# Ledger of designs, part 21: designed miniproteins, single chains, continued (3)

Each design is a single chain, and the fold is of that chain. pLDDT is the mean over its residues in the fold that is shown.

## One batch from the design tools (miniprotein)

Design m8707
Fold by ESMFold2-Fast:
Parts: structure tokens; C-alpha cells; sequence
Structure m8707 (fold): chain A 80 residues (1-80)
């Protein structure tokens, strides 16, 4: 479950537990976007793809405030 905590710790050992929680949420949203795409037969919307990439880039840059904002935006889009 959750993309998993062990995999996240292995790839991002310098991340705090709180930072790993952001990454876990982002991975869950990416999985949800793919699942919705498969269920609808439509590609992942370009806006969702852009926000996912921006959130990944923010995490890589250790911009955790930016990453949290982008995760919230993605949660809103994928809730519809």
C-alpha cells in the first residue's frame, strides 16, 4: 500500500517522515489519475499531467510548500 513507505525511504533517504507523506500523497494522486483515465477511456487531462510534473519538480527542489499547494490543486481536480 501507499506506493510504499519502504520504496520512498530507499529513493529519498534524506526526506523526513512529513516530506515522505507529501510524496506518498502525490503518488496516490498519480495512481488515481491513471485509474480514472483507464476507467473513462480518456487520456489523463493535460492540466493534471502538468500539475503532477510540477509537484514532482517541487519535491526534487525540496520546495515542500509548493509541493503541498500543487498536491491540494490535484486533489481538487481528481475529486471531480
Amino acid sequence: SAATEAQIAAVYPDFSPEERRILQRLLALAQRAVAQSRASGQPVPPEVQTLLQQAIDALAARDFEGARRLVRELEGLLAA
Scores: mean pLDDT 78

Design m8708
Fold by ESMFold2-Fast:
Structure m8708 (fold): chain A 70 residues (1-70)
Amino acid sequence: GREKRERAAEAAGVAALLAGASAEQAQKIHDALLSLPRTPTAAEARAIALSVGASEAQAEAAGRAVKDAV
C-alpha cells in the first residue's frame, strides 16, 4: 500500500543524497516514486534517478535502497 511506497520513496531519496545527489534531485526521486500506483522496483528507482540527472552511482544507490526497503 501507500506506506510501502512511502518507505521505498524515502529510502531511495536518502540513499541518492548520501551518494552525493542534490537535495532537489533527492526530492524529485522521492516524489516520482511516491506517484507510482504500486510499490516501486529497484529498476524503476534507478531509471527515475537517472531521469532527474543523478549519476549512475547515485541511481544504483537509490535502486539498492528500494530493494532493501521492500
Scores: mean pLDDT 83

Design m8709
Fold by ESMFold2-Fast:
Structure m8709 (fold): chain A 78 residues (1-78)
Amino acid sequence: GDERARELIEQGNKLYEEGLEAAKKGELEKAIKLYEEALRKYGEAALVGSDELRTQAARNATKVSEELKKLKEELKKK
């Protein structure tokens, strides 16, 4: 239900913030792992939430997915 969806979005947000900190420190592999974990949380939230929470989870997932793709491309160039 919606309570679980909100909890999962909050967990995803925390993982995303931790990933941003890792990326700022140049810890790219750690940042990638944290972003992938954030995406899993947002995906779970989209499955259990109402339309509004599903939209919020999808929006957050899109943002993190774009940043994850960029980091993976940067890692491959090294």
Scores: mean pLDDT 85

Design m8710
Fold by ESMFold2-Fast:
Structure m8710 (fold): chain A 70 residues (1-70)
Amino acid sequence: SKEEEILLEVLKRLKERFPEYSEQFDEAIKLVEEGKLDEAIGLLYQTLGSLSSEKRTEALKIYNETLRKA
């Protein structure tokens, strides 16, 4: 679906920007590809919650910009 495509693009961009969290983002990408969208979103939220305030702000900007351009 379009929602799955947008979420995959968000996760791929976050992985590129924060390679130190690449394992968590790769797991979320795998969950989206398996159709486990709710689990993927849950893992994304958990990963964002583990970021520093500065990194979390940047991650939210990436998320919002990806949604706007979709």
Scores: mean pLDDT 84

Design m8711
Fold by ESMFold2-Fast:
Structure m8711 (fold): chain A 80 residues (1-80)
Amino acid sequence: SKKEITRKIVFKEAEITVKIMLLKMQKDDLIKNNADQSKIDEIQEKINKLNEKSNEATAAYKAGDYEKALKILEEALEYA
């Protein structure tokens, strides 16, 4: 049902948000510890990809494609 799928999407979006926050904390720790720029860039790339996928899922949701939105979010969580 639309309500069930919407609840799943909300939950997965919350998980993506938490994951981005954890990656930002990891990036800040790497900067503070003068880590190699390549490692900092790697974490930033993951943050950028998660934001991209979250935006893509939002676009699918607004278009009424709830199944596509959920799948994008599930795949994004596996990515990082």
Scores: mean pLDDT 88

Design m8712
Fold by ESMFold2-Fast:
Structure m8712 (fold): chain A 102 residues (1-102)
Amino acid sequence: MEEKRFEELIERAEKEMLENSSAENHPAIEEARRELLENRISVEEALELATEAAKEKASTISDEEIEARREEILKEFKETVKTEYEEVMARLSALAIAYALK
């Protein structure tokens, strides 16, 4: 996936969650899920992109802390994901968390 497009998806998903976390529908999150599935990005690749984006955007969080969060998310993904839909959900959650670290 193109890094610029990836960043746009993360920013839209984060904004949607911050503004309407309790809404029934999250169109930006659903768009991100669809594009992650269509591009067949591995969870490892998605976490790598999210980790690099978080390191670039986060000025107050250490790179070591961002890497620790990446490892926690990857562990949770491996323990809980049962379907392709859940895999996409886990990837998107990992992207959102990595991006929001401050």
Scores: mean pLDDT 58

Design m8713
Fold by ESMFold2-Fast:
Structure m8713 (fold): chain A 79 residues (1-79)
Amino acid sequence: MSLDEEAEKLETEADRLFKEGKYEEAVRIYKQLLAYYQYRYGPDHPRVARVLEKLAEVYEKMGNEDEAKLYREQAEKIR
């Protein structure tokens, strides 16, 4: 199985955890995916922007507005 296929499975799992309200667990997996996509594709890749947007959404649900803003601004810099 390719690393990209494994990453997509992890993203699906993180999305499920987020839906279930398991925000801390979702953040952990999204941060792992962020590091992997940045390393693999570079910091301006659409996959990086997608994960940054997911992290912003999770932090917003957790009430961490400062963290949510930082991730949202990073995602907005990627077109």
Scores: mean pLDDT 85

Design m8714
Fold by ESMFold2-Fast:
Structure m8714 (fold): chain A 76 residues (1-76)
Amino acid sequence: MVQALKDTIEAVLKEKGLTSTPAQIQQMAELFAKQNFTPAQVEKLLNSTPPGIAMTKDLSDEIKEILLDLVDREVL
């Protein structure tokens, strides 16, 4: 569910000392939900390095672009 994914994203970002807008968290949660990701998979992915994200075959290009953009902005 989108809400469980939002909660997971917020928890991981908070633990890393990173901040995102509610709109960015919503967008990420909706894209992960579209791809049927579990909260555990999202948590693992957000703890991956940028090369690990780019090499993950199960990710849509939309999710990869958002995650790489967040890394480039030093948010993730």
Scores: mean pLDDT 64

Design m8715
Fold by ESMFold2-Fast:
Structure m8715 (fold): chain A 91 residues (1-91)
Amino acid sequence: SALFEEGKKHYEKGLAAEKAGNLAEAVAHYEKAIELLEKALEEDPENEEAKLLLAEAKANLGKLTGDQSLLDEALEIEVEIGLRHIERALS
């Protein structure tokens, strides 16, 4: 979806800004990535790539802002993905 692709681009821009030391720019891009990826998941709740990127964006934003709730949300998504992969391996 267009929302997923735009969210992914903002996530990639956030990573590039963070690596360059442009932390305010990184925060803005991660916030936009979260917004777009959440909307993408409303369209397709089973988009695992969107869930993974959402978790990564929340984790990176949480680290930069000290927002424990974002870190907790990221961990929750990562645990859900991990459990799904374990269930698949046991099937």
Scores: mean pLDDT 88

Design m8716
Fold by ESMFold2-Fast:
Formats: C-alpha cells, sequence, structure tokens
Structure m8716 (fold): chain A 83 residues (1-83)
C-alpha cells in the first residue's frame, strides 16, 4: 500500500515537471520526465494500482496534447500499452 502511494506521488511529480519543461520549451527535459512518469505508472500497475496508473497516464497524454506535442503523446501512449 505505502509503495503504491509513493509510486503514484512520484509519477504525478514527474508529470508536473514535464508540464514545466513544456512551458519552458525544453522538449528534451519534457520527454525525459514523461518517460519517468510512464515507468513509475507501470510499476504502480504491477502492484495492483491499475486505476491510478491509468489516471496518471491519462494526465500525461492530456498535458502533451494541450501543449501541441501530439507526436510525443503518441510515442508515450504506445510505450505504456506495450509494457
Amino acid sequence: MEKAKELAERAREEVEKMREALEAGDWETAREHGRKAVELALELEKLGGTEEAAEIIGELIRALVEAGAEEEAEELQIEAVNA
């Protein structure tokens, strides 16, 4: 339980850092934080946090689409589905 909560908090923190990087125009940093968020969400899913992991991935994809990063959103979505 504690591990799942910790992973969810860390994943959401990475999504927020990705948003900050997107606002700054730092695409490399945004991509790196996006990947970390996906990795943490997938670890959360392995612990039975499937609903929470899906929410976090949804927040990540939404943030990328809102920033106009549709190509990056598609790549990360494919990565999340294939893991």
Scores: mean pLDDT 77

Design m8717
Fold by ESMFold2-Fast:
Structure m8717 (fold): chain A 62 residues (1-62)
Amino acid sequence: TEVGERLREEYLAYLSELTGLSKEEIAKDPEAAIAKLPPEKQKEAREFGRKVEEEAVRAIVT
């Protein structure tokens, strides 16, 4: 869904800004990108990813 794609793009951009990796690199292994962050930022990144997944599931179920 368009909203889910937009949120995924924002998530990849967020991780790219924090890690200095390209969005393509992060898309291959988001967990490795998150692992490069300090623990507090890892929590924020995982919460962001969870919101993206929730939006995607909502679009499918409805």
Scores: mean pLDDT 74

Design m8718
Fold by ESMFold2-Fast:
Order: sequence, then structure tokens, then C-alpha cells
Structure m8718 (fold): chain A 65 residues (1-65)
Amino acid sequence: IPDELLDRIVERALELIKAGYPLDIAVTAAATEVLSEYLGRPPTPEQIDAAVAAVRPRVEEILAA
């Protein structure tokens, strides 16, 4: 997954967290939205899992700052 795409997922997840969504829901929803837009189709579970695994630590680090 390109770093630019991961950065976009991070930004979207942070927006959802600010809107009141829990971390896990926000990260999964952001990954699904951004990957769907990028692919022009629904992402596979494996694609979502890979994006969530890469993005979750980044979001946690930003929230801790």
C-alpha cells in the first residue's frame, strides 16, 4: 500500500475519531472508504486488514501527542 494512501487513511480516521467514533471503527471505516475510492470497487478483507495494521500505530501515535 503506497505511503500517500496510508497518510490519507490516517487523516480520515482522525476526522472520524473527532466525530466521536471509537479508534477501531474509525480506522476500519477510513481504510474501507479510501481503498474503495482508490480501487473503484470494494476492498478485500485482506486489503482492509493490511491497511488497518499499517495505520493503527500511526493514529495512536498522533492521538498521544
Scores: mean pLDDT 82

Design m8719
Fold by ESMFold2-Fast:
Structure m8719 (fold): chain A 65 residues (1-65)
Amino acid sequence: AMMDLLKKQALELVETSQTLNATCKAKLIAFLQDDDNFNKVAANAKNAVDLVKKAGKEVGCPYSD
């Protein structure tokens, strides 16, 4: 499904990020793997990058790229 692809892309962006520290990567991965949290940010996300930015705001880890 399109949402499965979006989640996969968001997780890959978090895992491969060179600007996020290990603590923020762990928090974002946990947040995105929770279906309720993922659906909350995915509802208003334009793409995987926008989704990670929104998730970052929720966990206190700003994603500026």
Scores: mean pLDDT 81

Design m8720
Fold by ESMFold2-Fast:
Structure m8720 (fold): chain A 80 residues (1-80)
Amino acid sequence: MSPLEELSEALQAGDLDAVEKILKKHPELHGAVREAIELVEAGQESQAQTPESVYLAIQLKTLPKAKREALIAHLKLLLA
């Protein structure tokens, strides 16, 4: 399974521990996650977006509002 697919499954499951472990193991995903958060929060579709960031943004948007906000807050902490 690709790291992106593993991250997507962890996000859909709301498994914050799995999300943290995947991001620590795969720092190359940090950029895509930051862009996905910007797409969800600002609604800006820019030319800087990657296919990975669009995919992750869609996954985040399918979550209930409360779970999405909690995940975004946790992701921002991990990426700081």
Scores: mean pLDDT 76

Design m8721
Fold by ESMFold2-Fast:
Structure m8721 (fold): chain A 63 residues (1-63)
Amino acid sequence: SQQVLEELKRAIEFAKKGDWVGLKRSISRLKALMEKVTDPQMIQQIEEGIQQVLEIMNQHSLK
């Protein structure tokens, strides 16, 4: 649970900084951790975080 939240925060930070290598590694780790998550509230937080990452990535495609 704690590791999932920490990895999610790292993914968001990498996305904000435009560090796509770090972001991909963080997302891969997050996906592996998510496979062990059964708490609906935690799944929702992860999904919301992934949406934030996608939004940041989309903003970087607009110059």
Scores: mean pLDDT 75

Design m8722
Fold by ESMFold2-Fast:
Structure m8722 (fold): chain A 63 residues (1-63)
Amino acid sequence: SLEEQYRKEMQDRAKKLEEEANKLKETIDGLRKAGGSQATIDYLEEQAKKLEEEARKVREELE
């Protein structure tokens, strides 16, 4: 059960990181539609990429 609990916690963590990345992507889409600055968009895209990379690493640990 400890191993099952650990796996569940890691899956929930990966899901949370993916949700945060998706929220940033929604913000980026809104900024693109509103004519936001490219520098701000690039910054947020890099943050979303980091969250996706962290989620990927967490999921790789579960394999």
Scores: mean pLDDT 85

Design m8723
Fold by ESMFold2-Fast:
Structure m8723 (fold): chain A 66 residues (1-66)
Amino acid sequence: MDEEERKRAAENAKKAAEEDGSAGGTAAGMLGVENGDREAQRAGVEAALSGDPEKAKEAAERAMEG
């Protein structure tokens, strides 16, 4: 995944997190898998399970950095 695609995916995950922390966390976790970033994948899974929008946003930002 190139950097432009990663940035768009992370922005979409952050928007999803504002509406639904579980959806945002899931999107961030998937982005972590695509980038091979285990920390982003783990953070995304944790956010998805907790439904916490703030954790989902952090996971999306982490995945964008990967």
Scores: mean pLDDT 75

Design m8724
Fold by ESMFold2-Fast:
Structure m8724 (fold): chain A 80 residues (1-80)
Amino acid sequence: LTPEQAAEAEATVYLLKGIVALHTARRLLQKGAPKEEVLKAYEEAIKWFEKAIEASVDPDTRKAAEEGLKEARELKKQVE
């Protein structure tokens, strides 16, 4: 792998982790889990999307991560 290919693979992994954390937060909210657990899952999603943005060299991956970050922040704000 070139450094660029390694960075993009890493960015993709971070993006997927963010998506999984976002879905986890939504599932917890649907189950009526404690507010603190839902907020923690959204914070996890935010963390991974931020890492994906920093690592991404592909504009499409970066855009997906930026949209995920925006969504996670808005949903977290609704639960706060």
Scores: mean pLDDT 85

Design m8725
Fold by ESMFold2-Fast:
Structure m8725 (fold): chain A 66 residues (1-66)
Amino acid sequence: GFATTQAGLRAAQDPETGLVAAAVAVEAARAGGFSDEQIAAALAATLLPDGTVHASAFLGVLGELS
């Protein structure tokens, strides 16, 4: 569920920047039971050029898609 994804992102994020590698964010979303389509939409909205996402932004988009 959403709480599982939130916990995974919180554990993995850089404490100074809030950034998470996209692959780790995808894993956290899958663990939370989000579909590949929801994950792809969240990545399209939040993916940064360096292959990271802001954990809070990624989680926010997933929440809107739920």
Scores: mean pLDDT 83

Design m8726
Fold by ESMFold2-Fast:
Structure m8726 (fold): chain A 89 residues (1-89)
Amino acid sequence: SIDLINRLIGLALRAIGLLLDLELAKKRKDLAAAKAQLEDLRRVEKDAERLLKEAEKAGDKDAIEFAKKVLELVRKAIEEAERVIKELE
């Protein structure tokens, strides 16, 4: 449904905002902030996984495809956050 897709767009925008916050944390060498961004990204991942399951139950092929793309984006963001944290430790 368009509603599921709009909710997934909201999660993608949230992940982009968290990546920008992560870049700022890296520049400031703020390990605590980088760890907070990782925790928030993991929450976004769980929300995206929940929306994927909702799309699968509804048989909404467009929402399923979009949810998978959002999950890929969020998981790459998590990998970036983990890399930044390791560099700051």
Scores: mean pLDDT 89

Design m8727
Fold by ESMFold2-Fast:
Structure m8727 (fold): chain A 95 residues (1-95)
Amino acid sequence: MEEIQKKIKEFIDLAKGYLKGKGKKKEELFKKLREQVIELVRLVAEHENLSDEEIEQLIRYAEKLSPKELVSLVLAIAGLLGLDTSEIEEILKKL
């Protein structure tokens, strides 16, 4: 759980940077957002004792997501885990 909370916090900070970014910096931050979501999905799936095949399917799904969809996925994960969603909701509204 602590690692999941840490990854969500790191994602929020990166997403705030993405909203303010332009050009190459925005593209770099989008890549980092995707990398953080893939890592978060793996941690959540392992926490829920999903099979390696299910984890691979979730990672492949995450690799196809837009920035707005990545933020929406993190919002859903945070909400399902009973974590504070306020900052994620504000980020989603600005995408």
Scores: mean pLDDT 82

Design m8728
Fold by ESMFold2-Fast:
Structure m8728 (fold): chain A 78 residues (1-78)
Amino acid sequence: SEIEELEKKLEEALKNKDWMTAVRITFELRKLAEERGLTLPHTPLTLDIVKEQIEAAKKAGAPEEVIKLLEAWKELLE
């Protein structure tokens, strides 16, 4: 499906440390979910989701500024 194809591209972008492409694909996935009537197109970042994103960002070698931003969101949610 289109969602599965975008998820695969997101994984490749993260693997290649292409953070800008990863952000773009994430926005496209949210729009597609909204169009198809999937639950909560603007799902709030939960503590668990933020923790998973921090791990993914670290694994992908995202810039320190991005990791710090996610850590700040984690602190806000605690």
Scores: mean pLDDT 64

Design m8729
Fold by ESMFold2-Fast:
Structure m8729 (fold): chain A 89 residues (1-89)
Amino acid sequence: DAEKAAVVAELRRLSREFRERGTYTTADKLDTAAKYVEQGNLAKAKQLVEQVRASLETARGIEPVPSPELDEAIERLDRVIKKIEEVLK
């Protein structure tokens, strides 16, 4: 399943990026979400991705200066959520 593989790859790429920046809890949640996608547990994967997205939106709202990295990460998570929703239907 090319779509499932693409979602897993994207979640793992985001996890590596957050780990590199020292945001280990976010990275761990994204790795766990990728594992749920691999297992076919899309509902739990979606829940974790939405939880991460909500945390990033909160962080984005606190920062007085625009963060392109946070904006890009949120957009990428939105695409992942939409792909998971399409597969759940």
Scores: mean pLDDT 82

Design m8730
Fold by ESMFold2-Fast:
Structure m8730 (fold): chain A 74 residues (1-74)
Amino acid sequence: DQELLDKFVEKAEEVIERAKTASAEEIEKLMEEFDAWFKELLSQVKDVRYQTLMLALHIATAGELYLHIRRLKR
C-alpha cells in the first residue's frame, strides 16, 4: 500500500506540473484521465488508512486543477 501511495503522489505531481503549461481544455482532459487512473489504482488498495489518505489527496489535486481552470477562463 505504501508503494501505491508513492505511485499516486508521483502521478499527482506529474499532473499538476503538466497543468501549469496547459490550456483549460487540456486540463479538463487531464483531470478526466487522472480520475480514471485513480479509480483503477484505488481498487488495488487494501488498507483503509491508505485508501482514505489517497482519496483526500485526490480531492486536493482535483481542487487545485479546478481553481487553475477557473483562473484561465477569467
Scores: mean pLDDT 81

Design m8731
Fold by ESMFold2-Fast:
Structure m8731 (fold): chain A 81 residues (1-81)
Amino acid sequence: SILDQLSEEEQAKFKERFNFYDLDGDGVISKEELKQKLFGDFPDHAVDMYINFWDKDGDGYIDFEEFVAGLLRERALLAAS
């Protein structure tokens, strides 16, 4: 699992951040909710690009593993650039 690449403290920090958006505790964040909360002032095309980067299976929802994977993939792209 991608979570195995993170320390216990890092997993806790990402989980706390994820839970801030996941008010229902169902383990998923809707694409629209994430868009509004994180990128409300950004152009739609740029936000859609980022959300699609995080939503790897195209289901329109972001689970915790996808959330963490998206952050780590963004870090890898920045390191490769």
Scores: mean pLDDT 66

Design m8732
Fold by ESMFold2-Fast:
Structure m8732 (fold): chain A 68 residues (1-68)
Amino acid sequence: SISDVIQQFADVLNQMEANKANVSPELKAKLKALMAQLKALLPQMSPEAQAFVQRMIDKANAMLAEAE
């Protein structure tokens, strides 16, 4: 479900925060894959859910930029 993808994305974001100084390529790949899934599902969400998920995507993009 969409909720399951959101939960998985939140879990990966929390793992990224915990390991910010040493982010594995596997963790980055998983985050990117989940982010792509959420972007594809975004038009199916309520406006409130879209705003919430977009904030998470923005945070993920910032973390990925810092990890490179």
Scores: mean pLDDT 80

Design m8733
Fold by ESMFold2-Fast:
Structure m8733 (fold): chain A 95 residues (1-95)
Amino acid sequence: EEERKKKLEELKEKREELLKLSAEELAEKFIEAVKKAATSDEKEREEYIRKAAEYAGALGRRVREGDAAAEEEAERVEKEVREELEKIKEWLEKK
């Protein structure tokens, strides 16, 4: 019961936090999380990957609801993430 209560509170807090963010803020936080995941230690990398997924999920939900601003930001995020992944690939190949 207490464990279930904690999980529900955690999910509620995350939902409230995501709802407070604009589509632009969600996009920027997603890009930031992806960049941090790329440069972080193994332990921190997992946390940033999870955060990136949360922001991407929230942005995607708004796109599905017909938010034009969210759709525009989602396209921008896809392009920037693709560019960042190419940089990471080059860094890994050099190493």
Scores: mean pLDDT 73

Design m8734
Fold by ESMFold2-Fast:
Structure m8734 (fold): chain A 87 residues (1-87)
Amino acid sequence: DKKAELLRQARDLAILTAKAAEAKDEEMLEILRDSAKRLLPALRKLNVPEEILKLLEETIEALEAKDYEKAAEAARELARKIEEELE
């Protein structure tokens, strides 16, 4: 299932992003930001909930702004919402 596979990738990305943001690991956050930006268009082409897309966009925006507190919060909520979708 392509949708489930991409959602699992997005969940793992979100978990790593929250941890890296809390640690203020700027090098890792740059890599994760670029990965998130590549995942977003792929997820938009699938029937994923708009809330998940919005949270991924918010995470990317916070990372680009270097707002690590906001990035960690958005990423944690993103991971939680993806887990709910996957069950």
Scores: mean pLDDT 87

Design m8735
Fold by ESMFold2-Fast:
Order: sequence, then structure tokens, then C-alpha cells
Structure m8735 (fold): chain A 92 residues (1-92)
Amino acid sequence: LENFWAVVAAYFAILAGKTDKVQELADFARKLVKERPITFDEFVKEAIKKGLITEEDYKKMLEKVRAMTVEEHRALFQEAVALLKRDLTVVK
């Protein structure tokens, strides 16, 4: 579950154009989900509250998601996974 939310956070960071914040957002999402189950909306609200992303970043991300093809979404998601695997110790 923590790794799932880390990937979701990384995917979101890349879509928002904040590749430099991928690790910070991923770690934040992992911390949140450890304390309790969260929804994507709750994650976004908490990330904005902590100053990790802005409301404008979230809006831009949603606009990009709506405009992208399935193949573009898949490629970006794979990029997020690869980035996390490279920078984080992979569980085995």
C-alpha cells in the first residue's frame, strides 16, 4: 500500500512538472497512508497544506490527464515507477 501511494505521488509530481519533488511527495504519501487509509483527494489537500504542491499544480495536472492518450498515461506511469526504483531501495 505504501509503495502504491509512492508511485501515485511520483506520477502526480511528474504531471505537475515537479520532477525534483518526486521523492519528497512519495515519502509524504507513504507517511500519510501508514497513519490511516487515504483517498487521492485527501492526499492532494494534505500536500497543498504542507506546501509541497500548489492548487494551480493540481489543476494543471488534471487538465493534462484529460488531454493525454492511454499510451501517454501508461508511459508516464512507467516513468514514475522507474524513477522510484532507481532512487529508493527496492523491496525484496
Scores: mean pLDDT 72

Design m8736
Fold by ESMFold2-Fast:
Structure m8736 (fold): chain A 77 residues (1-77)
Amino acid sequence: SLEELANSEEFEKMIAEIMPEIIAHMLELGIPLEKLNDAIEYAEKKIKEKFIEGKIKSKEELVEVGKEAVEEWLKKE
């Protein structure tokens, strides 16, 4: 199932591969170093939620969702 895949080593490896691009976007948006971990955790949570919902079909879409989650998180701060 998508839920089982979202909690797999394969999915964690995929998240690790895309995370540098999402972090670069965080830095571009001016997120302070002290807040990076909170933003990363929020992005990972949103990526997993959207993936389980079947709304992510590619690695590129994982990055897009992560970047959108960061922008959403920033608006709440």
Scores: mean pLDDT 81

Design m8737
Fold by ESMFold2-Fast:
Structure m8737 (fold): chain A 92 residues (1-92)
Amino acid sequence: DKENEELIEKLLNAKTAQEVEDLVLEAVMREFNLKSRQEALDFLLKEMGISKEGFELYMEGLTLLSKYYKAKKFEEGRKAAAEYHAKVKKAA
């Protein structure tokens, strides 16, 4: 779904646990027609059967994973581009 693809892109580009939390809660609000982020948080805590502390740790974990994947892809991409540019320059 296009909405899910846009959410995934935003999550991968999130830099802080707060940005991840905001995106997750906004998605839950949209999906379940909830009126506030607090209602979305209360809903998730009940559905997942976890504490607020557990939810915060989960958001921190998602943020760290996102940064790790994005950083590695970016560094690998830059190295590949630089190596390709060097080969083209030597062939000319």
Scores: mean pLDDT 68

Design m8738
Fold by ESMFold2-Fast:
Structure m8738 (fold): chain A 68 residues (1-68)
Amino acid sequence: DQARQQAIQELNQSMNDVLSKSDSIDIDTLRQGAQETLQRAKQTKDPDVSQQLQQLAQGLLQSIDDME
C-alpha cells in the first residue's frame, strides 16, 4: 500500500511538471485525463489517495475551464 501511495504521488508530480512545461497540450486530452483521474479516485478505498487524485483532477479541470 505504501508503494502504491508513493507511485501515485510520483505520478502527480510528473503530471504537474509536464503541464507546467507545455502550453500546447491538447485540451481534450487533458480533460479526459482529469476525468479518468476522478474515476480512479472514486474507486480507491484509501481516503488519502482519493483526496490526492481528486485535488489533481479538480485542478486540471479548473485550469482547462479557465482556458477554454
Scores: mean pLDDT 68

Design m8739
Fold by ESMFold2-Fast:
Order: C-alpha cells, then structure tokens, then sequence
Structure m8739 (fold): chain A 61 residues (1-61)
C-alpha cells in the first residue's frame, strides 16, 4: 500500500540518521506517514523520504 511504502521510506531515513536532529526529523516523518490517510499526502511523504535517504547515503560515502 502507499502507506507501507511511505513508512518503509521513512524508516530508511531513520536508519541513516546519525545526529539527534536527523533522528527527530525522521521520527516526525515516520509519524506523519503512519497517521496520513490521503493518497496524495502519502505519495508526497514517500518521495520526500526517499530523496532524504538518498542524500544521507551520499553524505556517508
């Protein structure tokens, strides 16, 4: 489902987060994905989380 995809993307951000600020941001993103019922909002959250995860991965390399 879109929610499962958004949650999975947000969890990936949380796994890559290293600072307290990054972890807080990831937790807020995860909570939003779990609470949302609107498909457009869930798709937007998934895309934002995936983009954020990609940026965090690039910074770690």
Amino acid sequence: SLRDQAVAAAQRVLELATTEGEKEMAQRLLAAARASTDPATLESLRLSAEDMADRLEAQKA
Scores: mean pLDDT 81

Design m8740
Fold by ESMFold2-Fast:
Structure m8740 (fold): chain A 100 residues (1-100)
Amino acid sequence: SEETKKKIEEAIKVIEEFIKELREKLPSLSPEEQKEAEKVINLFERLKERLEEAIKNNLSEEEVLKMVEEMEKELLEILDPSSPIMQEALKVLEEIKKIL
């Protein structure tokens, strides 16, 4: 639906802003934090691509939510939940879920 499309576009915008913020912070981070940030950036870029494809394929809100939940699972497998970058990433995913 057009309403679902607008929600996905809002979610993409949130993702783009988060990636931009992480990239701007990258030079000031420790080498360990830079590795974590790069992993988060890569996962969010993949989610963005999947969401763009969801718009093209007219996917339902339920299917889009499953995509976000799958990415959250991948994120939890590669990063410590207590890391500051992980906490920011999980907060952004929660914001995306509220939009959808």
Scores: mean pLDDT 84

Design m8741
Fold by ESMFold2-Fast:
Structure m8741 (fold): chain A 70 residues (1-70)
Amino acid sequence: DDRSIAQGRLMEKLVEAWRRGAKPGDKLTATVGDATAEATVYEDEEGVLKAKVTVDGELVAEWSDKPLPR
């Protein structure tokens, strides 16, 4: 669906942003049809760089270049 495609495009943009040296406060957006995926890069309490991913305002994932424990 459009939401899944928008999320996928945003994930590709996040990979490119990290490759280019992403920093806290960087904002990325991908829109497909009526779905909009957004991510804002932030630094957590331990200084690890991450991004929270939302689609249409709903939190769907947390992204980093490291695997996250579950």
Scores: mean pLDDT 76

Design m8742
Fold by ESMFold2-Fast:
Structure m8742 (fold): chain A 65 residues (1-65)
Amino acid sequence: SMGEELARRGVEAGLAGDAEAAARAARQWSKHGDSDGASAVAMAGHEGGDREGALAGTREANRAL
């Protein structure tokens, strides 16, 4: 799924030592709408089976989009 793919990208960036990129993505997400961001994070976590990875991925993906 799209959510799972986006979650994976964020996790990969974090593991590569790009914590700042992940943090920037999180800030960009909050600017677009916290309620929508929360829903997307929950959905990505369910799809990817990795709640924290889904969080990081969703934040990074939002910045990329």
Scores: mean pLDDT 47

